# Designs tried in a protein design run: designed miniproteins, single chains, continued (3). Part 89

Each design is a single chain, and the fold is of that chain. pLDDT is the mean over its residues in the fold that is shown.

## One batch from the design tools (miniprotein)

Design m11080
Fold by ESMFold2-Fast:
Structure m11080 (fold): chain A 83 residues (1-83)
Amino acid sequence: SALEKALEYAKKAAEAARKGDVEEAKRYMQEAARWAREAGDERSAAILEGGIKLAELFDNPAAASQVLLRAAEAAYERLKEMQ
């Protein structure tokens, strides 16, 4: 389902962010946002997209990764509650 795909990509985004892989985390968050929107959760999509935009304001990869992790985990928690 779209919800299962959104959860899968949000989880992968959080894992990539924990490893400091900013670009991989952003790609997974973009996919998670797409599937969250398909699942009817525009708010989770906005959290993911907003997290990406906020992370782009940081030149330090560690700071960017922390922003992405927080956004991915917040979206994951919200999407999981929809099940």
Scores: mean pLDDT 89

Design m11081
Fold by ESMFold2-Fast:
Structure m11081 (fold): chain A 75 residues (1-75)
Amino acid sequence: SMEKLKEEILKLMEEEGEIVVEVNGEKISVSREALEKVEELLLNEYHFPQVLLDVSEEEKNKLLVEFALFLKKLT
């Protein structure tokens, strides 16, 4: 379910990960698992256009982390 996926993402975002992403001048560490779940949520539940993720891995990771931080603000 969407709610379960959101909960799993938020829990993973509280843990230190192997990937460091810079968002708004801050370095945020995230796991690859967290990024994969955010991408799944965006594409499948929010119908985000796949073509907008056809960017560099760095730009894609930044977008996914920005979306995860936005989800945290809504909860």
Scores: mean pLDDT 81

Design m11082
Fold by ESMFold2-Fast:
Structure m11082 (fold): chain A 92 residues (1-92)
Amino acid sequence: SEAAKALRDALWRGVPAEELAKKLEAASKTATLDELAPAVVGTMYFEPDKEYIKETLKRVKEAYELIKNKTPRMDQIVEALESMAKMLGVEV
């Protein structure tokens, strides 16, 4: 989806948490977890960079904290991304 791509691009560009919060809200309405997972973990055929994953997830969590009216879908997305990071050996 367009919203998932916008969130991925924002994470890759290192935009401020306020912009990430807006992208996360949009993505939570239309994006699937399968679309969002590559944004945090990466899409290359190489061993995941644990430091990149940890830093990206911290930025997602910072954006999430800026959202005053959180939906259950947003909670599910953040929790799923944390679970994926944990499976890859990243603590958050």
Scores: mean pLDDT 70

Design m11083
Fold by ESMFold2-Fast:
Structure m11083 (fold): chain A 94 residues (1-94)
Amino acid sequence: MLSKEEIEAYLKELEEIKKLLEEALKTGDEKLFFEAVQRLSELLRRVLPKLSPEEQEIIRESLRPIQAAKSKEELIKALLSLVDLLGEILEKKL
């Protein structure tokens, strides 16, 4: 089970990832985009096993728009939606 401290740490990391994605969308900075994707992937790897099967399925479904994205802008917007969704799931556990 996720502790309150773990949830707060993950929510803080999601806010930082969101900031990187928003700056990457605004500036086209590939380095910021790559950092955000790496950090999000690491966070998902740590968080997904600690979520319920139903929550895990919701997250997996949210990966479809990411895989279907035809532009960097579409990809970043899909990633921002995933960050917001994961944040909402985690906040409901506080």
Scores: mean pLDDT 85

Design m11084
Fold by ESMFold2-Fast:
Structure m11084 (fold): chain A 71 residues (1-71)
Amino acid sequence: SNEEEIKKVIEEKKEEALNDPSLSERSKTEFVLFAEWLIKEIEENGSSKSVEEVEKGLDTLYESLLAADKA
C-alpha cells in the first residue's frame, strides 16, 4: 500500500491550493474539503490508486476549479 505517500501528496497539494492567489476562497474551500475527505477515505478503507493517479486527479480538480473561477 502506498497510503503514506498518497496522504503526503494530498497534503502537499492542499497546501499549494491554499497558498495559490489564482484560486477563489470558494475554490480553496472545495479543494481542501475534497482533499480531507480523500485522506479520511484512505485512512478508513485503504487505497486502490497509485500516487501518480491521485496526483493527476488532484491536478485535474485544481484545473477545473481555476477554470470555474475564470467563468
Scores: mean pLDDT 82

Design m11085
Fold by ESMFold2-Fast:
Order: structure tokens, then sequence, then C-alpha cells
Structure m11085 (fold): chain A 57 residues (1-57)
């Protein structure tokens, strides 16, 4: 799809929000306040996804 780049841009925003939500859910589930995903880690994973999507087009 010619618009894959647009979808990837949307996914970047979603991934940042998901990272925070996942960290909170995991902390609640295990009762571990120290269990937290860094937003930077989520951003790095999203950037990799963007590059893969770009190469597929």
Amino acid sequence: LAKIATLVAIATTAALKLGKAIAKQLATLYGLSTLKLSPATVAAATALGIQIADQLT
C-alpha cells in the first residue's frame, strides 16, 4: 500500500501509549512497582517497525 508510511506514523504514537499502558498493567498484575518499560525502549521498537514497513514497500 502506498499509504503504509502514514499507517506507520500512526503506529509510532500508539506504540508510545501502549508502552506506558503495558508497564502499568504488568506492575499491577505482579504487584511489582519496579517493573516498568522505558518509553525509550518502546520508541526504539517502533522505529524498527517503521524501517521494516518502509523496506516492504
Scores: mean pLDDT 57

Design m11086
Fold by ESMFold2-Fast:
Structure m11086 (fold): chain A 70 residues (1-70)
Amino acid sequence: MEEEARKVAEALVEAVKAGLEKKVEEMIQQMIEEDPSLKPLLEELKKAAKEGNVEEAAELILEIAKRYLS
């Protein structure tokens, strides 16, 4: 799970660097619409991805996954 969270975080940061920031924002907004309880974590994830902070993004992805599986 930690390894997968890191890979997802790296993919999001690379997508933003590749000029797909708008698509990343749209994807996260769709996730918020599907589960509004995750909005605070998903908004922080969007910010971390835009800032290129892979470590913070990975931690947020892991926290979101834990909440979904609990």
Scores: mean pLDDT 78

Design m11087
Fold by ESMFold2-Fast:
Structure m11087 (fold): chain A 91 residues (1-91)
Amino acid sequence: SSKLEEAYQLILEEKYDEAIELLKEILEEDPDNVEALVLLAAAYELSGNKAEADKVRDRIASKFPDFDWRAEENKVLNDSGVSVLKNVVMS
């Protein structure tokens, strides 16, 4: 879980490109790691790469149709937006 924890911390620090690269490494080792897919979608969304975020979301929906990826991604998006100055732009 340490790599997932590192990726999550990078997202909170707004180091989205570094988080995306680490998450890609995790997914090369385990392509069906749904936690890594959720974090990757969130990192793409927060970095302004909506098209890439949507591709990851489609991948989650196809592989895990009963998984509530939206709820899990929203937790990450809300956590990243806890800054008083940035809440309105990150929500």
Scores: mean pLDDT 77

Design m11088
Fold by ESMFold2-Fast:
Parts: sequence; structure tokens; C-alpha cells
Structure m11088 (fold): chain A 80 residues (1-80)
Amino acid sequence: AEERLNELLAELGERAQTSEKAREVAEALLRGVAAAHERIETETPEASEEEKLRLVLRAAAREVEELDPELAEELRELAE
């Protein structure tokens, strides 16, 4: 799941070089990831690596849902 998330970020990074829409999606995804990391650190730092990744994926999906609903769905499936 983490490897797939990194792959999706890399794909978005490439598309962001030529697409403002892709840049907005990448920025939203990164905001979701950062917010989840902050919450994990303050609320549940003792959680397993799998649970932490699941929380990150869910937060990222929520941030990109309006911009890219297909990507949001893929992220939610990865979090399951």
C-alpha cells in the first residue's frame, strides 16, 4: 500500500509538470498525508505501521475526493 501511494505521488508529479489540474490534485494529496501524520503523532503514535498507513490513505482520499474521485476511491480501497 505504501509503495502504491508513493507510485501514485510520482505519477501525479510527472503530470503536474504539464497540468495545473494534476498539480492541484498532488497538492491536495500531500496536504491529506501531512494532516494525517500530524494526527497520528498527537493522537495515536503507538499505532501499528499498517494502521498508520491506513489513516494516511483515508485522509489523502478525503482531500482529493472533489478534485479526483477515481483516485480517492483507489486510495480508500488501498486503506481497506
Scores: mean pLDDT 77

Design m11089
Fold by ESMFold2-Fast:
Formats: structure tokens, sequence, C-alpha cells
Structure m11089 (fold): chain A 90 residues (1-90)
């Protein structure tokens, strides 16, 4: 369900923006589900999870952006799909 994927992606974006350890477990669960939907190999999924963990542990805004950029780029095909769905459902 593309609408469920949209909700999961929005939840992930909100959790990553808040960048707390309490949000980390939920963010990882959502990231894993979205990455599996994209057919990413386990090695790539684990790399993305490690980037999210490092970003949450960082007190530097610039380092967080740098660490989360590969995650955002990897999820871009889902963002593009969601944009198409929203454009069709106006």
Amino acid sequence: DDLELARLLQELQALLAAATEENLERAIEILRKLAEYLGLPEEKIEELIELVKKAVASDDEAERERLLTPVAETLQPLLDRLQEIFDERL
C-alpha cells in the first residue's frame, strides 16, 4: 500500500528531525521496512542504520546532515513515487 509507505516515510522524516535516542529504535524499524521495499541488500540496510545511529549520537548539525544525506538519497525513489501519487490524488 503506497499510502502506508507515505505514512512510514513521513514518520521517519519526523523521527530523524527530532534526532533523539528514544526515537532511534522506531526510526530504524521504519528505515528497514522502507529499504526492504526498495529491495536493498542486507549489507546496504545495515550501512544506512549505522549512519542513522551516528547522526543521532552527533551534537553537530553539519555532521548529522552529512551522515543522513546517503539515507535521504537512498530513499529518493520512494519520495518520487509519493510525489506522483499526491499529484494524481489532488
Scores: mean pLDDT 73

Design m11090
Fold by ESMFold2-Fast:
Structure m11090 (fold): chain A 88 residues (1-88)
Amino acid sequence: SAEERRRLADAIVEGAKKAYEELKKNATPEQKEQIDRAYKLIVEAAEAVAAGDWRRAGELFDQAFKELTPEQADKIAEAIAEAVRRAQ
C-alpha cells in the first residue's frame, strides 16, 4: 500500500541519517562531500520507494553506494536494515 511504502521510505531515511551523522564525525572534507552526495541520493531513492518507483529507487541506491567506500556502504546499509526492521 502507499502507507506501507511511506513507512518504508521514512525508515530508510532514518537509518541513513543515523549512519550519515556518524560517518561525518571523523571524515575528511573530501569524504564529507562524497558522504553528503550519497545521503542526498539515498533520500531521493526513499522518495522513489514512497512513490512505488522501484526501478528508480534501485538506480539511485546503486549511484549512492558508488560514492562510498565498502566500509561506509556497509555501515549505511546496516543502519537502514535495522531501521526497516524496527518499522515493521
Scores: mean pLDDT 88

Design m11091
Fold by ESMFold2-Fast:
Structure m11091 (fold): chain A 67 residues (1-67)
Amino acid sequence: MSKEEKIKIAEELLSKDPTDVSLAILLLHLKYNLSQEELAEHFGVSKATVRKRIREAEKKIEKILKE
């Protein structure tokens, strides 16, 4: 899946649930080129937590594509 496809699907999902932090983190990472370190500082979490959130958001997108 392309970066552009991930951004589009993540934006659509986030528009339906604006409180989804995992999707918000993925969008900031992909669309605005924020590093995992910058996101960790911004959200007050560890880089491991940011990686987990990105993975959760990617799994949500994959599930939509498979269904």
Scores: mean pLDDT 80

Design m11092
Fold by ESMFold2-Fast:
Structure m11092 (fold): chain A 72 residues (1-72)
Amino acid sequence: STPAVRPERRVPSEEEREEARRRFEEAVRLELAGKTEEAYEVAEEVARRGEEEGLEFVEDEALAAGRRLAAL
């Protein structure tokens, strides 16, 4: 079974989720503008923050962004 979020990790708040979505969207905008390297760096930062803060959805969003960048 998929492990639950660890107790030492906090559950993402709505503000944290919104922040993660905005950061991810910024990465997508950079990709669409042809700034692939910048987009990748932003997506990587979002993924790292998500992992450290226990934001599972951010990790999934970052993986999606990474797959899109890899498809270019």
Scores: mean pLDDT 64

Design m11093
Fold by ESMFold2-Fast:
Structure m11093 (fold): chain A 120 residues (1-120)
Amino acid sequence: MPLSPIAQLVKELRERILKLLDEGINAKSKEEALEKLKEMRKELEEFKKEVAAIADAEEAAVVTEFVDQLLEGLEILEEKIKKAKSVEEIQKLMKEFKEQVEIMFDTLLEYLEQLEKERA
């Protein structure tokens, strides 16, 4: 079914972030993993600007809160990765974060679909 413009952007962001997380899980060094976190941060910051341009105030508030929660999660993950003593520990941290991110995106997409049904 066709998604709203905001839901479509969220779905596209989900695909990009999960791809970067998979690349981070397969990272062979701490430096490679940290570079993937930096790329994810850039994607999230650019997405906030796109949402502010097209979303209504209610959608913008919910999506901005979601992005801020992901950015906070990335900051915590970056600190944990910097303290990690092995690539295996980094892979575990990245996998745990990916599971949380998938749940967060799925919850947001369900909310946006429900919001559109209520506005129809």
Scores: mean pLDDT 84

Design m11094
Fold by ESMFold2-Fast:
Structure m11094 (fold): chain A 88 residues (1-88)
Amino acid sequence: MEAEIERARALIEELGARLGEEARAAAEALLRVRLGAPVEEELARLREAGLERAAALLRAYATPGADPEAMARAEAYARELEAELAAQ
């Protein structure tokens, strides 16, 4: 478990280096939610940091009927993290 989580964190840092801070923050928040962190706390943290795009992606992941584009991107991030955690 720990090794898979550490690998996921490395992917998050790589995404941030390639796609910018909003992508890194969104992926990090999704990982924390996958590990049991409250979605509302992560949303508040992203909004306070001014990362509105990252907050929208996380909100779409957590909220049924959210914006389809944001939901699709959040699902893609969640699927990547899920595959990485399952890789063992």
Scores: mean pLDDT 68

Design m11095
Fold by ESMFold2-Fast:
Structure m11095 (fold): chain A 62 residues (1-62)
Amino acid sequence: ASALVRGMDAAKAEAAAKAVEAETGGSGAPLGPDSVLMGGPGVTVEIASKLGDGGEAVATSV
C-alpha cells in the first residue's frame, strides 16, 4: 500500500517520519538534501521536504 500526503510543511513531515519510526521501530536513511527514507518491518516511508516551501510524505508498504 502507498499513501501520499501533500501540502505538509517541513515540521509536519518530520513529525510524520518520527511517528512512523516510533510505530515500526525502524530507522531513517537520507536519500538527498530534503528527503529521508524510513524503514521498518513491512513498511517503507519516504519523506520529502523542501525547506522553506513545506514538504510531502510518501508511505509505501511492501
Scores: mean pLDDT 46

Design m11096
Fold by ESMFold2-Fast:
Structure m11096 (fold): chain A 91 residues (1-91)
Amino acid sequence: KATNDDISLGIQAAVDAVKAAGGTVTRATVTFDEKKNTITVTMVVEAPTGETARKAAEAGADALMKNVKGAVSTSVTVEGNRATVTVTLED
């Protein structure tokens, strides 16, 4: 089960990993679905190119998953110089 402290540490690690990969996290949101017992972390990453944004977003997702057990799905969508990464964690 992911704790709020684990999620906070995971997001901080993800932000640091994104920055190290040449991107910037412009938005991070955490949504809890009590009916499904899932936690969804969505991060919006901007970079000079869409490929850098994708690489940075993937690095962020990897860092989040290393700090939080129970990741059940990840998705990355790239539009222009922006990537949106969604990580779903099971409770």
Scores: mean pLDDT 79

Design m11097
Fold by ESMFold2-Fast:
Structure m11097 (fold): chain A 75 residues (1-75)
Amino acid sequence: GPADTAAAAEHARRAAELSTDPRGRRSALGAYQAGEDGAGGAAVAAGSWEAKKLSTDPRAREEAGKGYRLGARGA
């Protein structure tokens, strides 16, 4: 639902802040922006999954993983 999508977007934002990989950061920021723009949980989940694959920082990967799981529930 919308609350799960909003929570997913916030986790994507945290992943963007924590990621040291520019591609991972861009994917996480894209997921956050998709959530803010109302694109839905599936879009946030997809961007968060990409961010997790591209990020090497464990904290960024954890936050991106939360964005993926909550985004999937929001879809």
Scores: mean pLDDT 83

Design m11098
Fold by ESMFold2-Fast:
Structure m11098 (fold): chain A 85 residues (1-85)
Amino acid sequence: MKSPEEILEELRKIADEVRPKLTPEEQAVLDRFLAIVEKRVESKDTTLTDEERKILARAMGALAEVDPDAAERFSRLLSELKSQL
């Protein structure tokens, strides 16, 4: 199985694949979300604040609109990451 750090790198790769399809505002939300995931991997804590949950929802919504296949891969990796923390 992939480590939490390996899953984070795969999430970053998917983000880089879809970044050119996103608006600057959507890119900023995605980057904020990745920063949140990085902090949770570092702390080994799955707890999200209300604000972090809103950022996750916005990032996932943007991904699903521009690239549904990338959004599905991203969602599966997040589920795997959560199960390992």
Scores: mean pLDDT 80

Design m11099
Fold by ESMFold2-Fast:
Structure m11099 (fold): chain A 88 residues (1-88)
Amino acid sequence: SPKEEALKYVKEGVKAFKEKDYNKFLEYFQKALDLYPSEDIEKLAGGLILYDQEKLEEAKKLFEEVIENSKDEELKKIAKEFLEEIES
């Protein structure tokens, strides 16, 4: 399904983000959103961008919104991982 393919691209994008390949991170998240427009995916991408910019309080708010509003356990898990890094 388009949602399952989008989630695959989200995972690849998060991997690229962790590897500090920000161009691939942005490309994969754009591919995900092109397949499946999702506010949760947009908020996760926004949170990661803010996290990279060290805008931690703004990033935290977006990750918290993904955790609260998403029905997808994988998106929630990713948001929780980065929220825990901010709170450490």
Scores: mean pLDDT 89

Design m11100
Fold by ESMFold2-Fast:
Structure m11100 (fold): chain A 73 residues (1-73)
Amino acid sequence: SSEIEQLRQQIRELVFEEASITLQIMLLYEKKKTASPAEKAELDKKIAELQKRSDELTAQQQALQQQLRDLQA
């Protein structure tokens, strides 16, 4: 159905955004290893913001996956 295809598309978009954020967090942690104390503080803020966004995307993805399962039941 069109609803199933729309949900699948939305889930794919969230998965790609989540993957992008995960890579960004990993790169910021690598940068943090050689950073000054002031730079580490700024990197920690960015990591925290990205982690919050990641958590929000995970919750949205789980909700859409549940909707997809319900429609396929």
Scores: mean pLDDT 89

Design m11101
Fold by ESMFold2-Fast:
Structure m11101 (fold): chain A 90 residues (1-90)
Amino acid sequence: GVVDQLQQQMQRLQQRLQQNPDNVLARGSLQVVRDALRSIQNGASVSTVQSYVDRLQNLRRRARQRGDTQTVQVIDQSVSSLQSYRQSLQ
């Protein structure tokens, strides 16, 4: 389910931060995914889920500009999971 998918993305971002603790975009992405997971577990609305997608898309653009392809991939998978969950609420 979405919870397991988001937990997997959190683990990937934590692993990246262990390798490069100064990766601000990986850190920011981890915070957004963690906040999204907590909100979903507490019954997040469609608009709340969309706000996390928007925050992740902003971080994705910045990661792409820096050539951080691994952070982009984790963000893309997180966005896909959140969009699937949002559709399940509609």
Scores: mean pLDDT 89

Design m11102
Fold by ESMFold2-Fast:
Structure m11102 (fold): chain A 92 residues (1-92)
Amino acid sequence: MSAQEFLDVIELLQETLERKKEMIRMKLGGNDEAKKKIKELDKRYTADQFQLLVKFSISPKLGQVYMDRLRDQMNRELKEIDEYRKKLLEEL
């Protein structure tokens, strides 16, 4: 594993988190439900980053498998966000 591949996944996690926060704000505005969901999302992302580090501390192979799975998950979630954003813009 290169340090760059690890940093790229961390950057992808951060980008996905920020775009999900934007989606919550677009759906719910600045209300208390939106704030609660954003807080839960922050906790989930912290857990994902911690798990990535834990898997690499156990085995480079386990870390790589977990990293690949996270990358695939983030790419799917970003695609869903883009599709929802397009739908909202078309309905306005």
Scores: mean pLDDT 78

Design m11103
Fold by ESMFold2-Fast:
Structure m11103 (fold): chain A 83 residues (1-83)
Amino acid sequence: AKKEAAEVLREAAKKLEELGDFELAREVYGMAKLVEEGKVTPEQAAEGLERAAQMAEQLGRFESAEVLREAAERLRELAEEAK
């Protein structure tokens, strides 16, 4: 679960880099490391990404918001599978 969740976060961060959102990508890479270290759960990471997506949308970064929402949904699925 932790390893798969960290991979989801790294994939999302790469997509954010491709969209030019380097600061968001850096934060998502940091989140992946915290999940892999067990300091943040996949469910907590999903909540963080949902908040980041809302902020990105308010800034007009709709493509970045979509990447973050898709990653959050997948993280919630992984958290549910681990129950």
Scores: mean pLDDT 83

Design m11104
Fold by ESMFold2-Fast:
Structure m11104 (fold): chain A 68 residues (1-68)
Amino acid sequence: SEKDRVIDELLEELRRLLTSLGVPQDEIDALLGSLRSNMSTLSPEEAREVGKHVKRVVEERLRRRREE
């Protein structure tokens, strides 16, 4: 579904960011699992809004990291 796609894309972006920051795999799995569970209770519209916001934040943080 559209909502599942948005959630999967968001979690993939976050996993890449957290892995690059050296966060342990078990902590990443726990965090992303919790986020997936919470987002599954949202409407498709809310999930899209959250996904757009988080992607923007992640992109800004990655841009700054590349400039360091």
Scores: mean pLDDT 73

Design m11105
Fold by ESMFold2-Fast:
Structure m11105 (fold): chain A 78 residues (1-78)
Amino acid sequence: EAERLLRELAEIDRRLSELGEQFGEKPTPELAEEMIELLRRAAELIRRLAEAGAISEEEAEAGIARLEGLIEKLEEVA
């Protein structure tokens, strides 16, 4: 389970990097919306990793807080 969740999280990170490059070049509400959905999925996976014991609750809390901050910034342009 944890290994699968980590692979999924890595794929989301790669997708976010691609979308982030496009967003920096041409920021659109559509790109912001796609990035927000991926960040929400990443937060869910981080919670599940903590539940599976693959990361600490403290690490999960810090990670989720960081993602929530990014979501708030993107929502201002969505």
Scores: mean pLDDT 82

Design m11106
Fold by ESMFold2-Fast:
Structure m11106 (fold): chain A 73 residues (1-73)
Amino acid sequence: GAPQISITNSPSSTAKVGDTVTTTATNTGSVPATVTLSPLSPLAEGAKPDTESVKVTLNPGETATATFKVVKA
């Protein structure tokens, strides 16, 4: 068995200061996986996420969502 991770991200457009980026991961595989969730939206010039990444362990069929606020760099 192998882990298989499906990742979705919102928004798909460029995020600017004051926006929120959400990253969702689902383990569609047959074994547990540790994943690092980070904002996957392009960021505007001078913008950065308030948190760079979150680590989570997903058992088969589990979903995790991480939310990142876009702040001024």
Scores: mean pLDDT 79

Design m11107
Fold by ESMFold2-Fast:
Structure m11107 (fold): chain A 122 residues (1-122)
Amino acid sequence: SIAELVELLRRLAERLKEEVDKALELLKKGKIDEVLKLPTSVLLALLERYARGEVPEDLRDAVRELALRLVKSLKGLDPSVIELFLVALARVVLRDPSLLDEIKKVDPELAKEIEKYVKLLQ
C-alpha cells in the first residue's frame, strides 16, 4: 500500500540520517579514511548536509579534506557516480567558495567541471 511505502521511505531516510551522523562523528575523530569507505549515498548526504549549513563549523576543515580526497578518487568511478559527486561538490563550493582553489591544485580538470555546475546552481 502507499502507507506502507511511505513508512518504508521514512525508515530509509532515518537510517541515512543516522549513518551521516556516524560519519560526522568519524570525521570529528580524524578518521577520514573510514568515512571514504562508506556507501556513495552516505557520502552524498554528508556533502549535502554541509552545503545546507547543517554541519558544525568545527568540522569545516575535516569536510574540506574529505572533499579533496573524494576528488582524487573520482576518476576510477562509474560516470553516473562521478556526475553525482560533481553536483554535490558544486553545492559544497557554493557554501565554501575557497574550497574550489584547493580542488584546482588537486585536479584542474575536475575543478572546471565543478565550476560549470556551480554556475548552473546559482
Scores: mean pLDDT 87

Design m11108
Fold by ESMFold2-Fast:
Structure m11108 (fold): chain A 73 residues (1-73)
Amino acid sequence: GDPERGAELLEKYLLPHFEKILPDPLGWLARMDEDFLLEFLTDPEKYFPGTKIPALSKEDAEDVVAYLRTHRP
């Protein structure tokens, strides 16, 4: 995964949806398990039915996870 590309994908396509429901969406996502993040980012409707969060390709999801790993405690 490319963390720089992951940051851009997160900011443009994911954070606008999470900012409406979470006070710290980046921190919340960074605390999630990597396997869960990959599953969630490739199929968000499985976890949030009716969501407008776009499903990412596996490659895009891996880039986002690589970025979020730089923020792990």
Scores: mean pLDDT 76

Design m11109
Fold by ESMFold2-Fast:
Structure m11109 (fold): chain A 65 residues (1-65)
Amino acid sequence: SLEELAREAALEEARRRYPEATRIDVVDLRVEEQGDKLVATAAIAIEVGGRVSLERLTLELPKPA
């Protein structure tokens, strides 16, 4: 599904940005179709060294063929 694709992409991007994170959870996900692309906005909870922070991540993804 588009939601699964977007969630996976958000988790992958979060891992790239926060490689020290011991836990990453997607707490909210919004996916919009815009022409030939998808725009995903995710709220992510990131745990580093016992501290949890909330970050917002926006991704542009090509639509699957």
Scores: mean pLDDT 81

Design m11110
Fold by ESMFold2-Fast:
Structure m11110 (fold): chain A 89 residues (1-89)
Amino acid sequence: MDALIAEMAELAATDPEKAAALAAEVADTLTPEQKRRVMLAMMRAQAPKILEALKEEGLTVEEAREELEEQAAAGLSPELVEIYREGLE
């Protein structure tokens, strides 16, 4: 399982289309917990790129932090919140 998570994270950072295709192929073989772990690993790999894109669109670090806090209150997972907070440092 850990090897699959690492592969998915690497593909998500370098080739998101292939990462999505691989995720679809293995989706029926993964438990809900395993799907969550793969999703979190992919999000962690992509978080720096997403934050960079938001900053290029004119979002300040403070505005991004406020949006993240609102998403956290709305039910975004604590793990995803932590990943994005670290990216905003």
Scores: mean pLDDT 69

Design m11111
Fold by ESMFold2-Fast:
Structure m11111 (fold): chain A 98 residues (1-98)
Amino acid sequence: MKSLEELLEEVRRLIRRAKKDPMDLDVIERAVELMKEMVKKAKGIPVKEKTLLLMKVIAAGASVLLAKRSKNPELREELGRAAVRVIEDAVRELERLL
């Protein structure tokens, strides 16, 4: 299992890839799963902040799931971009809380 720092670097790389191709939903899904793992592993974060951050990451995951099930290409792209933005904000929030 990777360290928190290695997971953070991997998520940043996945976010950069997703920004270039927001239709690559598998890349976005991987970033969501790694963010969930990092939030769960993070120690010393107050319960309220940790819970709200986890809820944001779960919401990004739900957006990816809806995108994968959609037959509308514009909706798929919009949901993918929304998930990337939420994950990017979640990374910044996690860094501030550490």
Scores: mean pLDDT 83

Design m11112
Fold by ESMFold2-Fast:
Structure m11112 (fold): chain A 95 residues (1-95)
Amino acid sequence: MEEEIQKLYEEIRKVAGEISKLLDEAKKLNDPQTVEKLEKIAMEAAKIVIDLRNTIKNESDLEKIYEKARESLTRLQNLLDEAKKIVEEGKKKKA
């Protein structure tokens, strides 16, 4: 269980990092609407990571931590997909 939780946490960190890179890319597009959308996604991603860290710190039930980590990863993957779509739409406007 702990090994599985650690693997999920590392995947979560990677996905959150990809969202941060997409926000940096959005800032280069000079489209305020695209940047605002990505900032909201980045804030939600940060909240998910913080909530998971708090769960890991405060929860003693490893199964509950694992379920929270899985849900957090799914939410972050959905946010990453939305972020990618928003950046691609922003690039089309700049072209």
Scores: mean pLDDT 82

Design m11113
Fold by ESMFold2-Fast:
Parts: sequence; structure tokens; C-alpha cells
Structure m11113 (fold): chain A 86 residues (1-86)
Amino acid sequence: MKRALLTFTYDDGGITVARAELLEATEDKAVARVLEILYSENSPLKPGDLVEIENAIYSNGDRAIAGKAKTSTGKEGGAALVALED
């Protein structure tokens, strides 16, 4: 998965939907860079920012990744990455 759709729902009720680039995928975490914000509400994320997904669950041939997530600024929530390009 090179390019993905990111959905991030923050614990405080905010949301981000973005195009993202997967930088790292290991058994304990995934890291994605935000490329383009498609929708945001009460979100600190900007293009170029990093999102880390911990305890990532991989499905659909590693084309979907979901888990507890945090931004580089420490904002927490749940996130999913769905492959747009492999």
C-alpha cells in the first residue's frame, strides 16, 4: 500500500479524511504522511503531518489497516487506512 485514504476520528469528537502515503508498516505500528486534506473538523492535521497507528490490524491483503492512532502533536483517536494504490 503506497497511497491510502485516511480516516481519523479523534477522541474529542473531531475528524479528518485525507489522502495519505504509507511510510512504515510493522506488526506493532503503521505510520502515514498526510498528502491532501479532503475533510477536516476540529483537526490539527495538515499536509505533511504524520499519523501513527498502534496495534494495527491488517486485513484485505494488507490493503486495510486500522487501530488506535495519534498525530505528531499528540492528539489521539482511532484511524483507518484503505489502499488507493499498491
Scores: mean pLDDT 77

Design m11114
Fold by ESMFold2-Fast:
Structure m11114 (fold): chain A 66 residues (1-66)
Amino acid sequence: MRKEIDALSEAARLLKETLGDSVTPEQVRTAVTGLANGWSPREIAERTGISLSTASRLVELYRRGV
């Protein structure tokens, strides 16, 4: 739980760095929830509206234990 929350915080940081200040709290919440639940890059992109390439990068980094 705590370790997972820490990983989600890291994923949120990466999302903000990639999309800049235009990323909304709603997009961050949906993306990190999807990562925790094992969503595919496509599913994250469809649910958040971010690019597939950004979603793919986030999934890859999360799976590597960021």
Scores: mean pLDDT 70

